# Ledger of designs, part 65: designed miniproteins, single chains, continued (5)

Each design is a single chain, and the fold is of that chain. pLDDT is the mean over its residues in the fold that is shown.

## One batch from the design tools (miniprotein)

Design m18244
Fold by ESMFold2-Fast:
Structure m18244 (fold): chain A 81 residues (1-81)
Amino acid sequence: SLEELVKKVEKEARELAKKSPKTTPLYIRKKVTLPDGSEVTIDVTVSYNAEKNQVVIRINVTIKKPDGSVKEEVRIIYLPA
């Protein structure tokens, strides 16, 4: 399911955040076509906010439906550095 795919990508992003040099952003892109013909793009950015001493994980989910409509959902996660 889409939800399970997003959860899997979030878990991958959290693990990469533990290994990443804090000065260099990391990017993950996942694309999948759902059984209904919807095209899903999941873009993840893992970055470091020095002012707040936090790792910031931004997950952008873009869903293009077969009818041509586009839905976008953004999730931002803040972790202690």
Scores: mean pLDDT 79

Design m18245
Fold by ESMFold2-Fast:
Structure m18245 (fold): chain A 66 residues (1-66)
Amino acid sequence: SRLTLEAALAAYEEYANTPDPLKADPEELAERAVRRLEERVELSPEEREHAFRVALEAVKEAQERT
């Protein structure tokens, strides 16, 4: 879905803009990604939960594969 793609891209952007991304808390990066997404679009509670889970998975994947 569009929300899934946007959440993942926001997560990868936060990862790329973090000085020590491998040492960062993945939940903190995911939360920052979702907050930036919320600045542009209003999310329902269910959409926010979905976006956070997608962002968290994307950050963890980036940390494990880098």
Scores: mean pLDDT 81

Design m18246
Fold by ESMFold2-Fast:
Structure m18246 (fold): chain A 95 residues (1-95)
Amino acid sequence: MEAIKKGIEGLKEKKKLTEEDIEEIIKELEKYSRMDEEEREKLLEELRELSLKAENHELSEEEEHELVKWAILASLMGLLDSGKLSVEELIEALK
């Protein structure tokens, strides 16, 4: 909880993440909570490819913004998968 809240607050302070971005993250998190294992694995594979592209400094400005949202979303998905936090608790942390 605290690490996620601190991360979100840091991004808000730097004006990197808009209210619309937060709403998109919440929507994707709710969608992820309803995915089966196969769908989750496919999503994580796509996120890994984006991370590898970032390591090679091949990101556009739009892809950099998406990578920030993706990194937050991936962290939240990991917390949900761990069973330590419910989707409702994660959404509350984002608000």
Scores: mean pLDDT 67

Design m18247
Fold by ESMFold2-Fast:
Structure m18247 (fold): chain A 79 residues (1-79)
Amino acid sequence: DAAVERLMREFGLSREAAERLVRAAARRGISVPLLIGLLRQAFQAMEERGGYRPEIVEPLARYLGVPVGLLRRAYERWA
């Protein structure tokens, strides 16, 4: 679907990871534009600071209802 393809293109996510994020966001009433904005903000903030930051990823993972490891791997592929 269009949301999954957008996440794969922008963040370098696997289809499985993108589908999990879209599904989790939908269950929590988080729109696709908001999901993309949150991921973009978090990943860019970490890149500007020189790498992965648990203090940025942990609150985002809790908010989205996904494992921290999913977002860590996503950031590593995106960076």
Scores: mean pLDDT 84

Design m18248
Fold by ESMFold2-Fast:
Structure m18248 (fold): chain A 62 residues (1-62)
Amino acid sequence: MDMEKYKEYRELLEKLLDKAGLTEEEKEEAIAIEESKIKENKVDLDEMIEMLKHIEQQINEL
């Protein structure tokens, strides 16, 4: 697993979960589930990062 890409993905995911109003416990659980999927190579990190960046940009544009 690419640790730099994973760090970027995790930071983006945490930002989006914060904006969604999830509790710290809910965020930790959601992150753990996504980490499990990535570890099993069931998710493309590059595609996920691009998707999360697009969502973040749309949310930040008023």
Scores: mean pLDDT 72

Design m18249
Fold by ESMFold2-Fast:
Structure m18249 (fold): chain A 114 residues (1-114)
Amino acid sequence: SASAERVRRLIESLMDASLAPEERDALSARLEEELRRALAENPEPDDATAVRISELYLGALTGRPVAAIRAEPEAARREMLRELNARHGIAVAEGDSLVALARRLTEALRAHLA
């Protein structure tokens, strides 16, 4: 969608190491707004969409391209998402799958950004 394309462009801009911290923070705020719009368009995304949203979010917060996040083993992506969810006060449980963590992130983003 157009919202997903805008989110990708904002993430790419955020990963530019030459950006001043103030510019990065402004782009981060715009990313949150675009994520809010994408989630409003897809209030109950399927498992694949939830995982895709988690990849975009991990990329933005770690300063890594989405392709690099996706290239990580599933277990590594699951642990990154567990740490990110816990840091943002999102519920995590022992034995959570990547999909379960991604769905909780999606729901928390929708609630937080609404």
Scores: mean pLDDT 69

Design m18250
Fold by ESMFold2-Fast:
Structure m18250 (fold): chain A 120 residues (1-120)
Amino acid sequence: SLEELKEEIEKLLEELKKAKTPEEALELAKKVLEKLNEMGDLVSEKTYKEKDEEKRKKGVKLLQEARKKLLEMIDIYDEMVTKYREGKLTREEMEKYTEEFIKLTKEIVRILEEAFEILE
């Protein structure tokens, strides 16, 4: 369910805040992206089954906004992976990336919940 996915994401974000190594941070970030994609798919399915045209259009717009933020998160993840592989990912950079990643995750969850709530 949407609520179960939200709770799983919130737990992963708390673990991500406590991550001490780049390996741990990257593994947790990957799991967050996976759960956000699952949440997006669930909201997308409900949006495209919506028979009220105005509600469907609002749902599609919110999904597009969530998708834009998800692409930003993927870019952050890819930059972290690249720096890690090059041995250039410092603890300070890791903390900055994870803070931005957590912020974007919370915004995406909020948008997807809003989309789900307006749909019947």
Scores: mean pLDDT 88

Design m18251
Fold by ESMFold2-Fast:
Structure m18251 (fold): chain A 85 residues (1-85)
Amino acid sequence: VNKEYAEALAEALKVEVNDPTSQSGLDAIAARLKELGAPDDLTGTDIRFTLEYLENAAVPPKYLVKFFENTGTPEGKKLAQALKA
């Protein structure tokens, strides 16, 4: 996964990790997202795939909040609000 994407997401979620691209770092991001209303079965591996998808789609890291706002789901809106605060 791209370091800039993982760092941007960790910073937006206020997750303190030594390496947000590591499995433990991605698991910490997944745990924080579950606190904010993401599905309870979300894993760090799911975060890895999501960030790789966003990188392949050429979504700039700074637009992650906007991307989540545009999902149209209650969970995506909760995540966008948490990231925006």
Scores: mean pLDDT 70

Design m18252
Fold by ESMFold2-Fast:
Structure m18252 (fold): chain A 114 residues (1-114)
Amino acid sequence: VVTDREEIKKILEEGYEELKKVKEFDPRDPKHENIRRLIAALLGVPLELLDLPFWGAVAAEVARLLQKEDIDGFIKRFASEKDYELARKMLTLLFERKFDEFVDFLGDLLKTTI
């Protein structure tokens, strides 16, 4: 059960730093487990869904956009217009490695929804 702020921060930091080091992300490669966890968390889907062809392809596309730090490409492909400013802010924090600010921002959003 992921209940710890530090566990969420660890998933973001380890996944993102590993993503920047690999030539290409393979959603079926167990060696890319930290990247899989990051992308599953960002998509809001169970990790096991990435083993399915559709979700694996989506995860690979997300990984490519994150490696390029392509905020506009990510937003156009995956964000609705109502979430545009939110997605831009979150991606900017991730790309600037402001993991504490990212987790705090996510925590504030979850408190509003729950």
Scores: mean pLDDT 75

Design m18253
Fold by ESMFold2-Fast:
Structure m18253 (fold): chain A 65 residues (1-65)
Amino acid sequence: GAAERAGRAGERAGRAGDAEGAREAKLWQHIMGGDGELGAEVAERAARAGDATGAGSGQNIAGGS
C-alpha cells in the first residue's frame, strides 16, 4: 500500500541521512561521556529530526543496536 511505499522511500532517504546522523549522535554521546537520560534525549531529538517522514508512525520499529 501507500504506507509500504512511503516506508521504502523513507528507508532509502534515511539510509543516507541516518549514516551521518548516527555518526553525529555517537560523537555527541562520546563527547558527553554518559549513558544518562541526557544522552538518550539528544539521540532521540536527532533521530526525530531525521525521522520526520509521514510513515514514521505506521509500525513500531525496533532500533538501537
Scores: mean pLDDT 54

Design m18254
Fold by ESMFold2-Fast:
Structure m18254 (fold): chain A 96 residues (1-96)
Amino acid sequence: MEEERDREVRERVEPLVKEAEKAEKEKKYEEAAEKYEEVAEILREFAKEGYEEARVGAEEAEYQAKLLKAKAEGDEKKIEEILEERRERSARAAAE
C-alpha cells in the first residue's frame, strides 16, 4: 500500500485508539465510544479515497463504538445484538 497514506492513518488513528483504550479501562464508555467514532470517520475518508484497508478498520471502529455506547447505556440486549452481528459477519466471511 501507499507508505505516505499508511503513515497518515497511523498518526491520526493511534492516539485516538490509545485514548479510547484508556477511557475504557477507566469505565468511561461514552468517551471511549466517541474516540472510536472519530477513528471510524477518519478511516471512512481514507476508504473513500480507495484505501481498502481503511474500510475494514472503519467497520471495526464503528462496531467498537456501538458496543461501548451500549455499555454506557447499560443495555445488555444491545450488547448481545452487536456481538451476535459481529459473529454472524465472521461466519459469513468464513463461509465465503
Scores: mean pLDDT 78

Design m18255
Fold by ESMFold2-Fast:
Structure m18255 (fold): chain A 84 residues (1-84)
Amino acid sequence: SRDEELFRLIVEAARRALARHPERGVVSGSELLDEVMRLLRDDPELMREALRIVTEAIKLLLEQHPDGLFSLEEFVAAVRQVLA
């Protein structure tokens, strides 16, 4: 489904964001958004949908993590919640 495809692409973007700073183990919301935009630069419609999902996931994460730093596990769980 489109939701499964969006989920896979968003998780790939998050993995790429973590790979830029492997020593940290966490990423910021801005780093996640930047990586989604890089990954989907040639598909504006898919990018808009992915950015909407990622923005909602970041909002959920900020309620529990006011410092704005998230692990891959925390981000993936939030994205799953947004897509449910």
Scores: mean pLDDT 86

Design m18256
Fold by ESMFold2-Fast:
Structure m18256 (fold): chain A 88 residues (1-88)
Amino acid sequence: GQALVEEVRELTQQLIDAAEKGDITAVVGASLALIGIIEDLRLEGREELAEKMRELVDKLINAALAGDIDAARAAAQQLVDFLEQNLG
């Protein structure tokens, strides 16, 4: 529950910080970590949660890669709020 929410919050912050600095390698690294969490949830049989999380993570990654920091922050907040409502 809360441990997963905190891990996702930390990864989304790392991704946003990397995007602000133009560190594409770090953006990719944080993105792969978030995708790994989604795949773990899917393998655990939490397919509906994984699918909804994937939509928000995809929005976040696309905004970060485009350098749209405001959109990335908004997507990160939506992702954290979604996970708190479904896991907290």
Scores: mean pLDDT 85

Design m18257
Fold by ESMFold2-Fast:
Structure m18257 (fold): chain A 86 residues (1-86)
Amino acid sequence: DLAKKLVEEAGLNEVQAKKVADKIKSGEKVITKEDIVGTIYATPETMELVRKTAEVLRKLGYDAEVVDAEPDDTALRGTNTKIVLK
């Protein structure tokens, strides 16, 4: 179960893990930071959750890349971190 692995290995909560898993299963190629952490705020903790999510997806055989990474503690308007599946 992809959602269960995202909770156990990436540290996502069950609601966000299900949202990410459902998007991937539906063929979505872009997973946003908001999909992963449920907020627009960029903190070291939320950015680490995005990186861990991409790592878990790569372990499961997805070609997952973190794109448009936000700086530490800065919520940048007009930019957002996302995972792209290729």
Scores: mean pLDDT 74

Design m18258
Fold by ESMFold2-Fast:
Structure m18258 (fold): chain A 84 residues (1-84)
Amino acid sequence: VSDDALQAEIDDAMALIRQAVESLPVNVDRVKEVAETSTDPTLLTIAGESLKDVDPELAIKAYEKALEIDPNHEKARENLEKLK
């Protein structure tokens, strides 16, 4: 169950990355929606990373939300520190 949950998070993250790459230009509106509505810390981290140059305030919020859900999410923490 825990292993399956981790794999699901990785699959969701990979799907989001693939969709963003294939949807050139980057679908900023969809990424913003993920940043505001998602409860998946990995998706929030990816959304924040995509938004850091477009909407840094929303990117910070997405990383903070990811850390509220999973305080051990190292990538969210590192990206948040880079923006502050």
Scores: mean pLDDT 72

Design m18259
Fold by ESMFold2-Fast:
Order: structure tokens, then sequence, then C-alpha cells
Structure m18259 (fold): chain A 92 residues (1-92)
């Protein structure tokens, strides 16, 4: 189905990004363990990593439940939430 093909394409995109975001997450965790504040850049990188983790979770659930349309709606909802958060941050 078209929905399944789109999810498989998104899965490939997420898998390509995982090694980069795993390094960012590890750095952030180490810094937080030391009680050091995150920079604005590090907070943005963390937000991006959390976004891609949410997308991965939606894909995994879709493949387990065969609810491909529901998973695509979930990904769209996550993307809209991220865009809204970025717009609100820029206005502050």
Amino acid sequence: SAARARLEALRAEVEARQPHYDKILQRVIEKEKRGEPLTEEERKELGDAEFWRAVQRAIDRALATEDYDGALARVESIEKARQKAEELEKKK
C-alpha cells in the first residue's frame, strides 16, 4: 500500500539519522550528570533527537499493529507539535 511504502521511506530516514542523534544524546546525558546547564544549541539538538525518537516509535507501532494510516497521522501530529513549539520559542 502507499501508506506502508511511505512509512518504510520514513523508517530509512530515521535509521540514517540515528547514529548522529545517539552521539548528541550521549553528550547531553553526560553534561546533565555533571549538573552543567545545556546551551541553546544543545537544547535544540536534544529537541531534534526527541522528535526523531517519537517518529521511530510511531513507525514501530504501525509495523506491529498494521495501522499504517494511524501511524502517518501520528507522525503528522508530532511534526505539527514541533513546528508550533519552535514558533512559540522564537516569539519569546
Scores: mean pLDDT 74

Design m18260
Fold by ESMFold2-Fast:
Structure m18260 (fold): chain A 131 residues (1-131)
Amino acid sequence: SSEVEELKNIILESKDKKEIEEAIRKLAELTLDPDPTVAFTAILAIKEVVDERPELAKMMLEAVKEAVLKAPSIPEYRLTDIAALLGYLAKKAGLSNKEAFQEVYNTLLEHGYSEEQAFIPAFLGSGEPVE
């Protein structure tokens, strides 16, 4: 969507910290958009942003976590994609696979998912948390 592209460009090109922070928050919220095309495009845009500017990974992780916790419900078919994004961001922010698992798992539990519902998405999203 044009909105996703505009937000991505603001994050990559702006020199204003407040403008970058607002664009990150809005882009994170779009990953939970009811339109699956918008949500998927936002997930890809976030990955592109943190690949180009890895120093933003921690801020992006916190913004996506906040968006997840504020969402009234996340359909099961989207849960794996959101967990994979959270795990990707956690690892880009310098967390180990094990720490990334804990971050994703705890976020899903805090949202209200059961341990059974949260475990597999967190495990797959973290890249096999063995050490």
Scores: mean pLDDT 85

Design m18261
Fold by ESMFold2-Fast:
Order: C-alpha cells, then structure tokens, then sequence
Structure m18261 (fold): chain A 115 residues (1-115)
C-alpha cells in the first residue's frame, strides 16, 4: 500500500545526498583543493558518493530494492530474504550488495554533511 510513499522517500534521500555533495563542493570550492589534504579527501568522498548514487538509480530493479533497504535502518538477514521473495529476479548477493551500498551512501552523506 505504501509503495509510492517509499519510492518518494528514496528519491528524497538521493536528492539529499546530491545536495550534500553540492554543498561540500561549494564549501571546498575555496580554490585550494590540491594543497589541502582534507579537501582532497572530501573530493574523493564526493566522487565515490556520486558513483554510488548513480549506481542506485542506474537500473529500475536496483532502485526498487534500494527503497526497501532505506525503509529499515538495520535490515536483518530474514528481512533481506523476505525482500528477495518479493523481488525474485534478484539474487541474495544482489540484495546484500545494495544493502552495503545503502549503508555506504548514508555514511558518506553524514561525512559530507559534517564538513
């Protein structure tokens, strides 16, 4: 019943991540990226975050799993298996990979927002 709402939540999460990346780019756009190790790390983290965000939305089936993964902050193996039964065209390895990417995306977003 709440599938449309969860889809919107994923879109908002990805938008928040994108906006956080843009904010840190503006913050580090103080024009001395190469002489500042913290700025260099932030640029690397931004590129990795952009890649992960792109990979999440690159394929519609991955996007559908990402929104279910984002629904729960700490998905158990049983919850992941239940998602797999609802989306039988994806393997458990695909689900675990998406869950790992989701957790990495959240970690990167928090890191970017703290800069």
Amino acid sequence: MSREQLDEEVEEALKTMRDAVLKIMESNGGLDYESNPEAQKALKDIEEAKKLASEHVEEKKAEELAYKAYMVSSATEDQLAAVGELVPYLSMDDLRAIQAKRDTVYAMERLIESL
Scores: mean pLDDT 48

Design m18262
Fold by ESMFold2-Fast:
Structure m18262 (fold): chain A 84 residues (1-84)
Amino acid sequence: MTPEEFLDFIAREAGLDPEEVRKRALDIYKNSTDEQILKKQQELNAKLQQAIAAGDEEKVREYLTEIAALLLAKLMRELEKEKK
């Protein structure tokens, strides 16, 4: 399996749309600093816990999709540093 196929497989296992995750990750990668990514991840983790406590499955899926996109954007930046 390619690394991309493996990431798509993991996203599908989590019940997320891998194409939507990739699209959001690319937007974050282009338009956000590392500090902004870290801040958004912390805010989303807090919102995710609140949505879980409220039993809001729709919000849980939305926040998991955003968190997955942030993690993928961070991975893309790290891989870019290693390929130099």
Scores: mean pLDDT 75

Design m18263
Fold by ESMFold2-Fast:
Structure m18263 (fold): chain A 65 residues (1-65)
Amino acid sequence: SSKEVLDPSLSDEEKARLAAEFLLALYGERALELPDEQIRALIREVFADANDTIIDRAIAILREL
C-alpha cells in the first residue's frame, strides 16, 4: 500500500476536489452511498497529507452531487 501526496501548491478546496474525484474514479456512483466515516478512512489511507479540513470538504463535495 502506497500513499499519495496531494500537490502542496493546491488550496484545501482543490485538494478536496482531487480526493472526491479519486473516490468517484474507484467506486463510481457507489462512492455517493458510502458513510462519511468510510470516506474519511479511505482518504486517510490513500493521501498522507490529507487533513480533516480537506476530508470534510471532500465529503461535502460528494454530498453536493
Scores: mean pLDDT 78

Design m18264
Fold by ESMFold2-Fast:
Structure m18264 (fold): chain A 68 residues (1-68)
Amino acid sequence: SDEEIEKLVKEIIELYKKNNPDLSEEEKQRVEESLYTLKEEYLKSKDPKTRASIKAFLEHELKELKEL
C-alpha cells in the first residue's frame, strides 16, 4: 500500500542517519532523494511486478539496516 511504502522510506532514512551520524548534509540529501525517487516510481507504476520489485528492495534495505 502507499502507506507501507511511505513508512519503509521513512524508517530507512531514519536508521541510515542513526547508523551514520557523521554523514554530511550533501550525503544525507542524496540518500533521501534516491529513496523518495523510488517511492514516487512505486506510486506512479501500475505494473504489479515493478511495484513488487521496489517494495522488496526497500524491505531488504530496511532489514539490513536493522541488523547493524
Scores: mean pLDDT 82

Design m18265
Fold by ESMFold2-Fast:
Structure m18265 (fold): chain A 66 residues (1-66)
Amino acid sequence: MKELLEEIAKSLEEEGYEEWAKAVRELIEKDMIPSIEGLETAKKYLEEHGLEKSAELLEKLIEELK
């Protein structure tokens, strides 16, 4: 889980979405488990913006939490 969150943050940062990358890192720092509903909403947003790699990593995280 933590490794996937770091990969998601890095992918978002590389694509210029530093605010979302920071939000993901805050989840790691606070040891917070994201809600599945929240992750599904975020994945849809990433897909709509063409961030396919970040969306794929997020899908893997959702699958680990189910």
Scores: mean pLDDT 75

Design m18266
Fold by ESMFold2-Fast:
Structure m18266 (fold): chain A 62 residues (1-62)
Amino acid sequence: SDEELKEKAKAVVEGLKKNFELTKKIILDLLNDEDESIRKKTKEILKEASKIDPELIKKLLE
């Protein structure tokens, strides 16, 4: 659901603010997962997270 996606996006933003390096590692591992559905879902979450904090997500993806 859209609400679940927004909650996960908020959790990503809060995780990056609390511990950037650890959260970045987890997200990059998910973006490189063998399962296409996991990669696609992670990209959707990051797209929603970029609406919350675009500069933080830009820094994550550098």
Scores: mean pLDDT 85

Design m18267
Fold by ESMFold2-Fast:
Structure m18267 (fold): chain A 66 residues (1-66)
Amino acid sequence: MRAFVPATVPPSEAVTGEDGRKLRVALSNGVPLFFEVDENDRITRVLRPSEVSPEVREKLLKAFEK
């Protein structure tokens, strides 16, 4: 599905982004989805790739690829 699954399934990869927010990335049907999570790894917001700065997006994808 498009957006429902990411909201219920926690992302596996994590990195600290802007303003110290913890960000994660996950793939849904081959499409990378980005999430803002709190200190308890709870999804606070689902982000579109265009809403994430290119630098932060590249960092998240690089961590996921490893």
Scores: mean pLDDT 59

Design m18268
Fold by ESMFold2-Fast:
Structure m18268 (fold): chain A 74 residues (1-74)
Amino acid sequence: MTLTEQYKEGMIRTLQGLADHASSLVPEKKKELQDLRDKGIEDVRKAKTAEEANKLGQKAADEIRKLTLEGLKR
C-alpha cells in the first residue's frame, strides 16, 4: 500500500468517527451529517496525492464540525 493510500484510509476513518460522534450529539442532523461524511470520503478517495486528500478531508471535517455546532445551539 502506498503512503498516499495509507493516508487516505486514515482520513476516511477520521471522517467516519467525526460524523458518528456528531450524529449522536445532534440526531436531528444525522442525515445531513451522513451526507457530508459520504461526500468527504468520496472526495478523499478520488484525491491524487496525500496533500490533496488532506485538503479535502479537512474541508469535510470542518463542514461536519460547523453543522454539529449549529445543531447544538438548540
Scores: mean pLDDT 84

Design m18269
Fold by ESMFold2-Fast:
Structure m18269 (fold): chain A 58 residues (1-58)
Amino acid sequence: SLQQEIAQVQAEIAKIDAQIAALRKQPRTFDVDIDLGVLDVKRAVLLTVLRILEEKLK
């Protein structure tokens, strides 16, 4: 159902937020900066998906 899909996307965003927080505790290296950039983009995509799913409930 759309409600289950919304819950799944919210759970994935929370997981990414935890991963970003963990990476920000590490020394700032090129690899860490790239990983942070990738996670930020993935988070933005998931927020867009969440918005689309929420609009479908209207």
Scores: mean pLDDT 86

Design m18270
Fold by ESMFold2-Fast:
Parts: structure tokens; C-alpha cells; sequence
Structure m18270 (fold): chain A 68 residues (1-68)
């Protein structure tokens, strides 16, 4: 399990996109509350990215990548 914390939405999106080739399970949460987890498929990635875009710009984004 890999855990990455960032306030940079673009960096968070880049990390999620990097999980697509291996179809890893990705969890995304925020210090402002809420979270979503999904397998990084082409269908699910837009949902994960939309969650990130819904967060305040000052929110800390926590990304958890489950090892295959």
C-alpha cells in the first residue's frame, strides 16, 4: 500500500492516471472529509478526478494505491 498526500490537484490527478495501466485500486480522501475508492479503469478514473475537482483548493488530498 502506497500513501501520497498533496494539496496539488494536478499532481493528485497525475498519480491516479499512472495507476490505469496496472488497474490498481485507488482510494482518494481529503482532510475536509469524504472519500472514494475505485479500480483505476478508464470508466472509474473520471469519477476519481471529479472528486478531486470537488475539493477546496486548500484541501490536503490523500491518495492510497493498493499494491497488486
Amino acid sequence: MEVIETKDKEKAKEIILSAIPEKRVVGVSSDQGGGIAATATEENVPILLDFIDSLPDDATIKITIVQP
Scores: mean pLDDT 79

Design m18271
Fold by ESMFold2-Fast:
Structure m18271 (fold): chain A 98 residues (1-98)
Amino acid sequence: EVSEKLIEEAERVIEEAERALGRRVDEEEVEARLRRLAEEGRPLTPRERIEAILLAARRTIERVRERPVVTDLPKEEAIERIEARAELVIEEIRAAAA
């Protein structure tokens, strides 16, 4: 069974990634920008890709909280994937900042 603590831990990892990015991810702002860029057909910058990953992670956590099954995955696996994505984002931020 997925406990609330696992979801909170995943959120903490995402918050750490946002802190490393130097700002909070605004879901509506990121979504609007990604939609505009998709309309233009140009490739995303590394920073935009990081923001897209964070947005996807936040949406996945929200779905896990509200629904027992998300994308046909167990809750435990979904949270593990969120954590892996957040860690990847942190690694990318650190590499880009170095």
Scores: mean pLDDT 61

Design m18272
Fold by ESMFold2-Fast:
Structure m18272 (fold): chain A 114 residues (1-114)
Amino acid sequence: PELLRRAIALLVIALSDVLSDEEVLAILKELAEAGKKPLSLAEKAYELIKAGKHAEAIKLIEELLKDLSEEQLLELFDRLEALAVEHLDKASLEGQIHYGLALIERAIYNIIYK
């Protein structure tokens, strides 16, 4: 589901505000492996995040996730949300906004598709 993939992408952007570059890249590589996509796409997504090109990064992360099942996407969202909550006190305003947008996309998914 597109909304759930976007919610996950927004969580990765929010996490990039509070995690190290190495930790963010590790998450993106994990997404590529789960989606059976080339690691080069994970590296490209990381470069876009580092450059502040969040809209382009979101689209590429959605591409990494496009072949994941709904069950895999829900599990992944819950895991990344838990990680984001642990670091929320250290997040900038922009990081907090991206986290909030991720929750909104997940809520819309739950209302419309469930």
Scores: mean pLDDT 85

Design m18273
Fold by ESMFold2-Fast:
Structure m18273 (fold): chain A 100 residues (1-100)
Amino acid sequence: MPLKVVIPDSVNPLAKEVLLILMERIKELYEKGEITEEQLDLLELHALGLYTTLEEHPDDKARFERLVETIKATVAATLPEEVAKKFIEALDEAREYFLK
């Protein structure tokens, strides 16, 4: 299924890769029928929020870490356990990619 999100040309290539990691996981979950369209939209907003934070504050590692933890807590509270786990795995992959 094509996602509604246009992946922008980023001045920060690390921010773009973080977004791509998250969007690929969201696409996989949706194509497998593991999330609804409403949950897809919610997860896309989380991915874009993290991307925007990295674009605007690329050197603020503490802000990035706080946002990742906030998103993890939110998805764990709002999504089915297996879906939340898979998305959190993608968040951890994106975090590792950014922080090295």
Scores: mean pLDDT 78

Design m18274
Fold by ESMFold2-Fast:
Structure m18274 (fold): chain A 59 residues (1-59)
Amino acid sequence: DAAAIARRIAELEKQKAELKKDLEEKLKTSTPRQAAVLYTSTGILLSAIDFEIERLRRE
């Protein structure tokens, strides 16, 4: 169902936006070393979401 897929992709895009916002907030109080760890951990989560979006698009 194309409508269900579109809705799920919209939810995942919202989750990505929230993760990016949380990262920006945490970076305000982080050292450069802590920032590198935050970028890496958030990057892994964002990649997982991107993978799911691409999987849904191939349906």
Scores: mean pLDDT 84

Design m18275
Fold by ESMFold2-Fast:
Structure m18275 (fold): chain A 65 residues (1-65)
Amino acid sequence: LKETSEKFREMADKVDELIAGLKGERVDGKVVLTYSDKYPEELRRLAERLKRELEREGLEAEIVE
């Protein structure tokens, strides 16, 4: 239980770092999402989620590794 709370804090801190490592740029009306290879799995999942949100807003998005 205490270990779960500690892990939650670590994840929150990591999320802030991941957000800083994810960049979005508009190219020819498309949003290109580029992420650092330092956290490839986590940043890829975050980029996929952001892509879904952008598509909901009517924007075209592409993820670049």
Scores: mean pLDDT 62

Design m18276
Fold by ESMFold2-Fast:
Structure m18276 (fold): chain A 74 residues (1-74)
Amino acid sequence: SVLDRVRAVLDRIQPTEISGAFLDALRAAGHEDIVDYIRTEYPHIREVPGITAVDLALAEAVGDAALIAMARGE
């Protein structure tokens, strides 16, 4: 599943920061389950205003072209 790919990426990276704008984009794309997973498993993750390397890795794991373009600054 998409969530299983996201889990594998998060387990590898162990993120401390994520873009708040990217979390909003995930919800808008219908991936609220992924946002809920991140907030539950990484409760101390900091929301930052800029795009992070974590956002790109997650966008690629999700496989959503619009999210990938956002994370690449396209």
Scores: mean pLDDT 85

Design m18277
Fold by ESMFold2-Fast:
Structure m18277 (fold): chain A 93 residues (1-93)
Amino acid sequence: VSKELKDRVREIRERMVAEARALARERGLSEEEIQLVEELALTAFYVGLEHTMELMRFLGVPEEVQRIVEEVYERMSEEDKEAVKKFLELVSA
């Protein structure tokens, strides 16, 4: 994996997590729920939104937390999503 791709994926991850935390705070979530949003946003980043949504439903995660995770994932540009997908394919081989 190239250093440029690693650095880009790190920047995308950090941006998405920061956005998720900010959105959770703006919507009045507790500090525990904000941390849960961060952890689930990271999960969606690495395993994809569909698997993370299935996990959240299985665990009975609050609907507001689920909505925030889905929203921040969908806010990623197609270029950013493609870069993350390419990175994960290379490290999962």
Scores: mean pLDDT 83

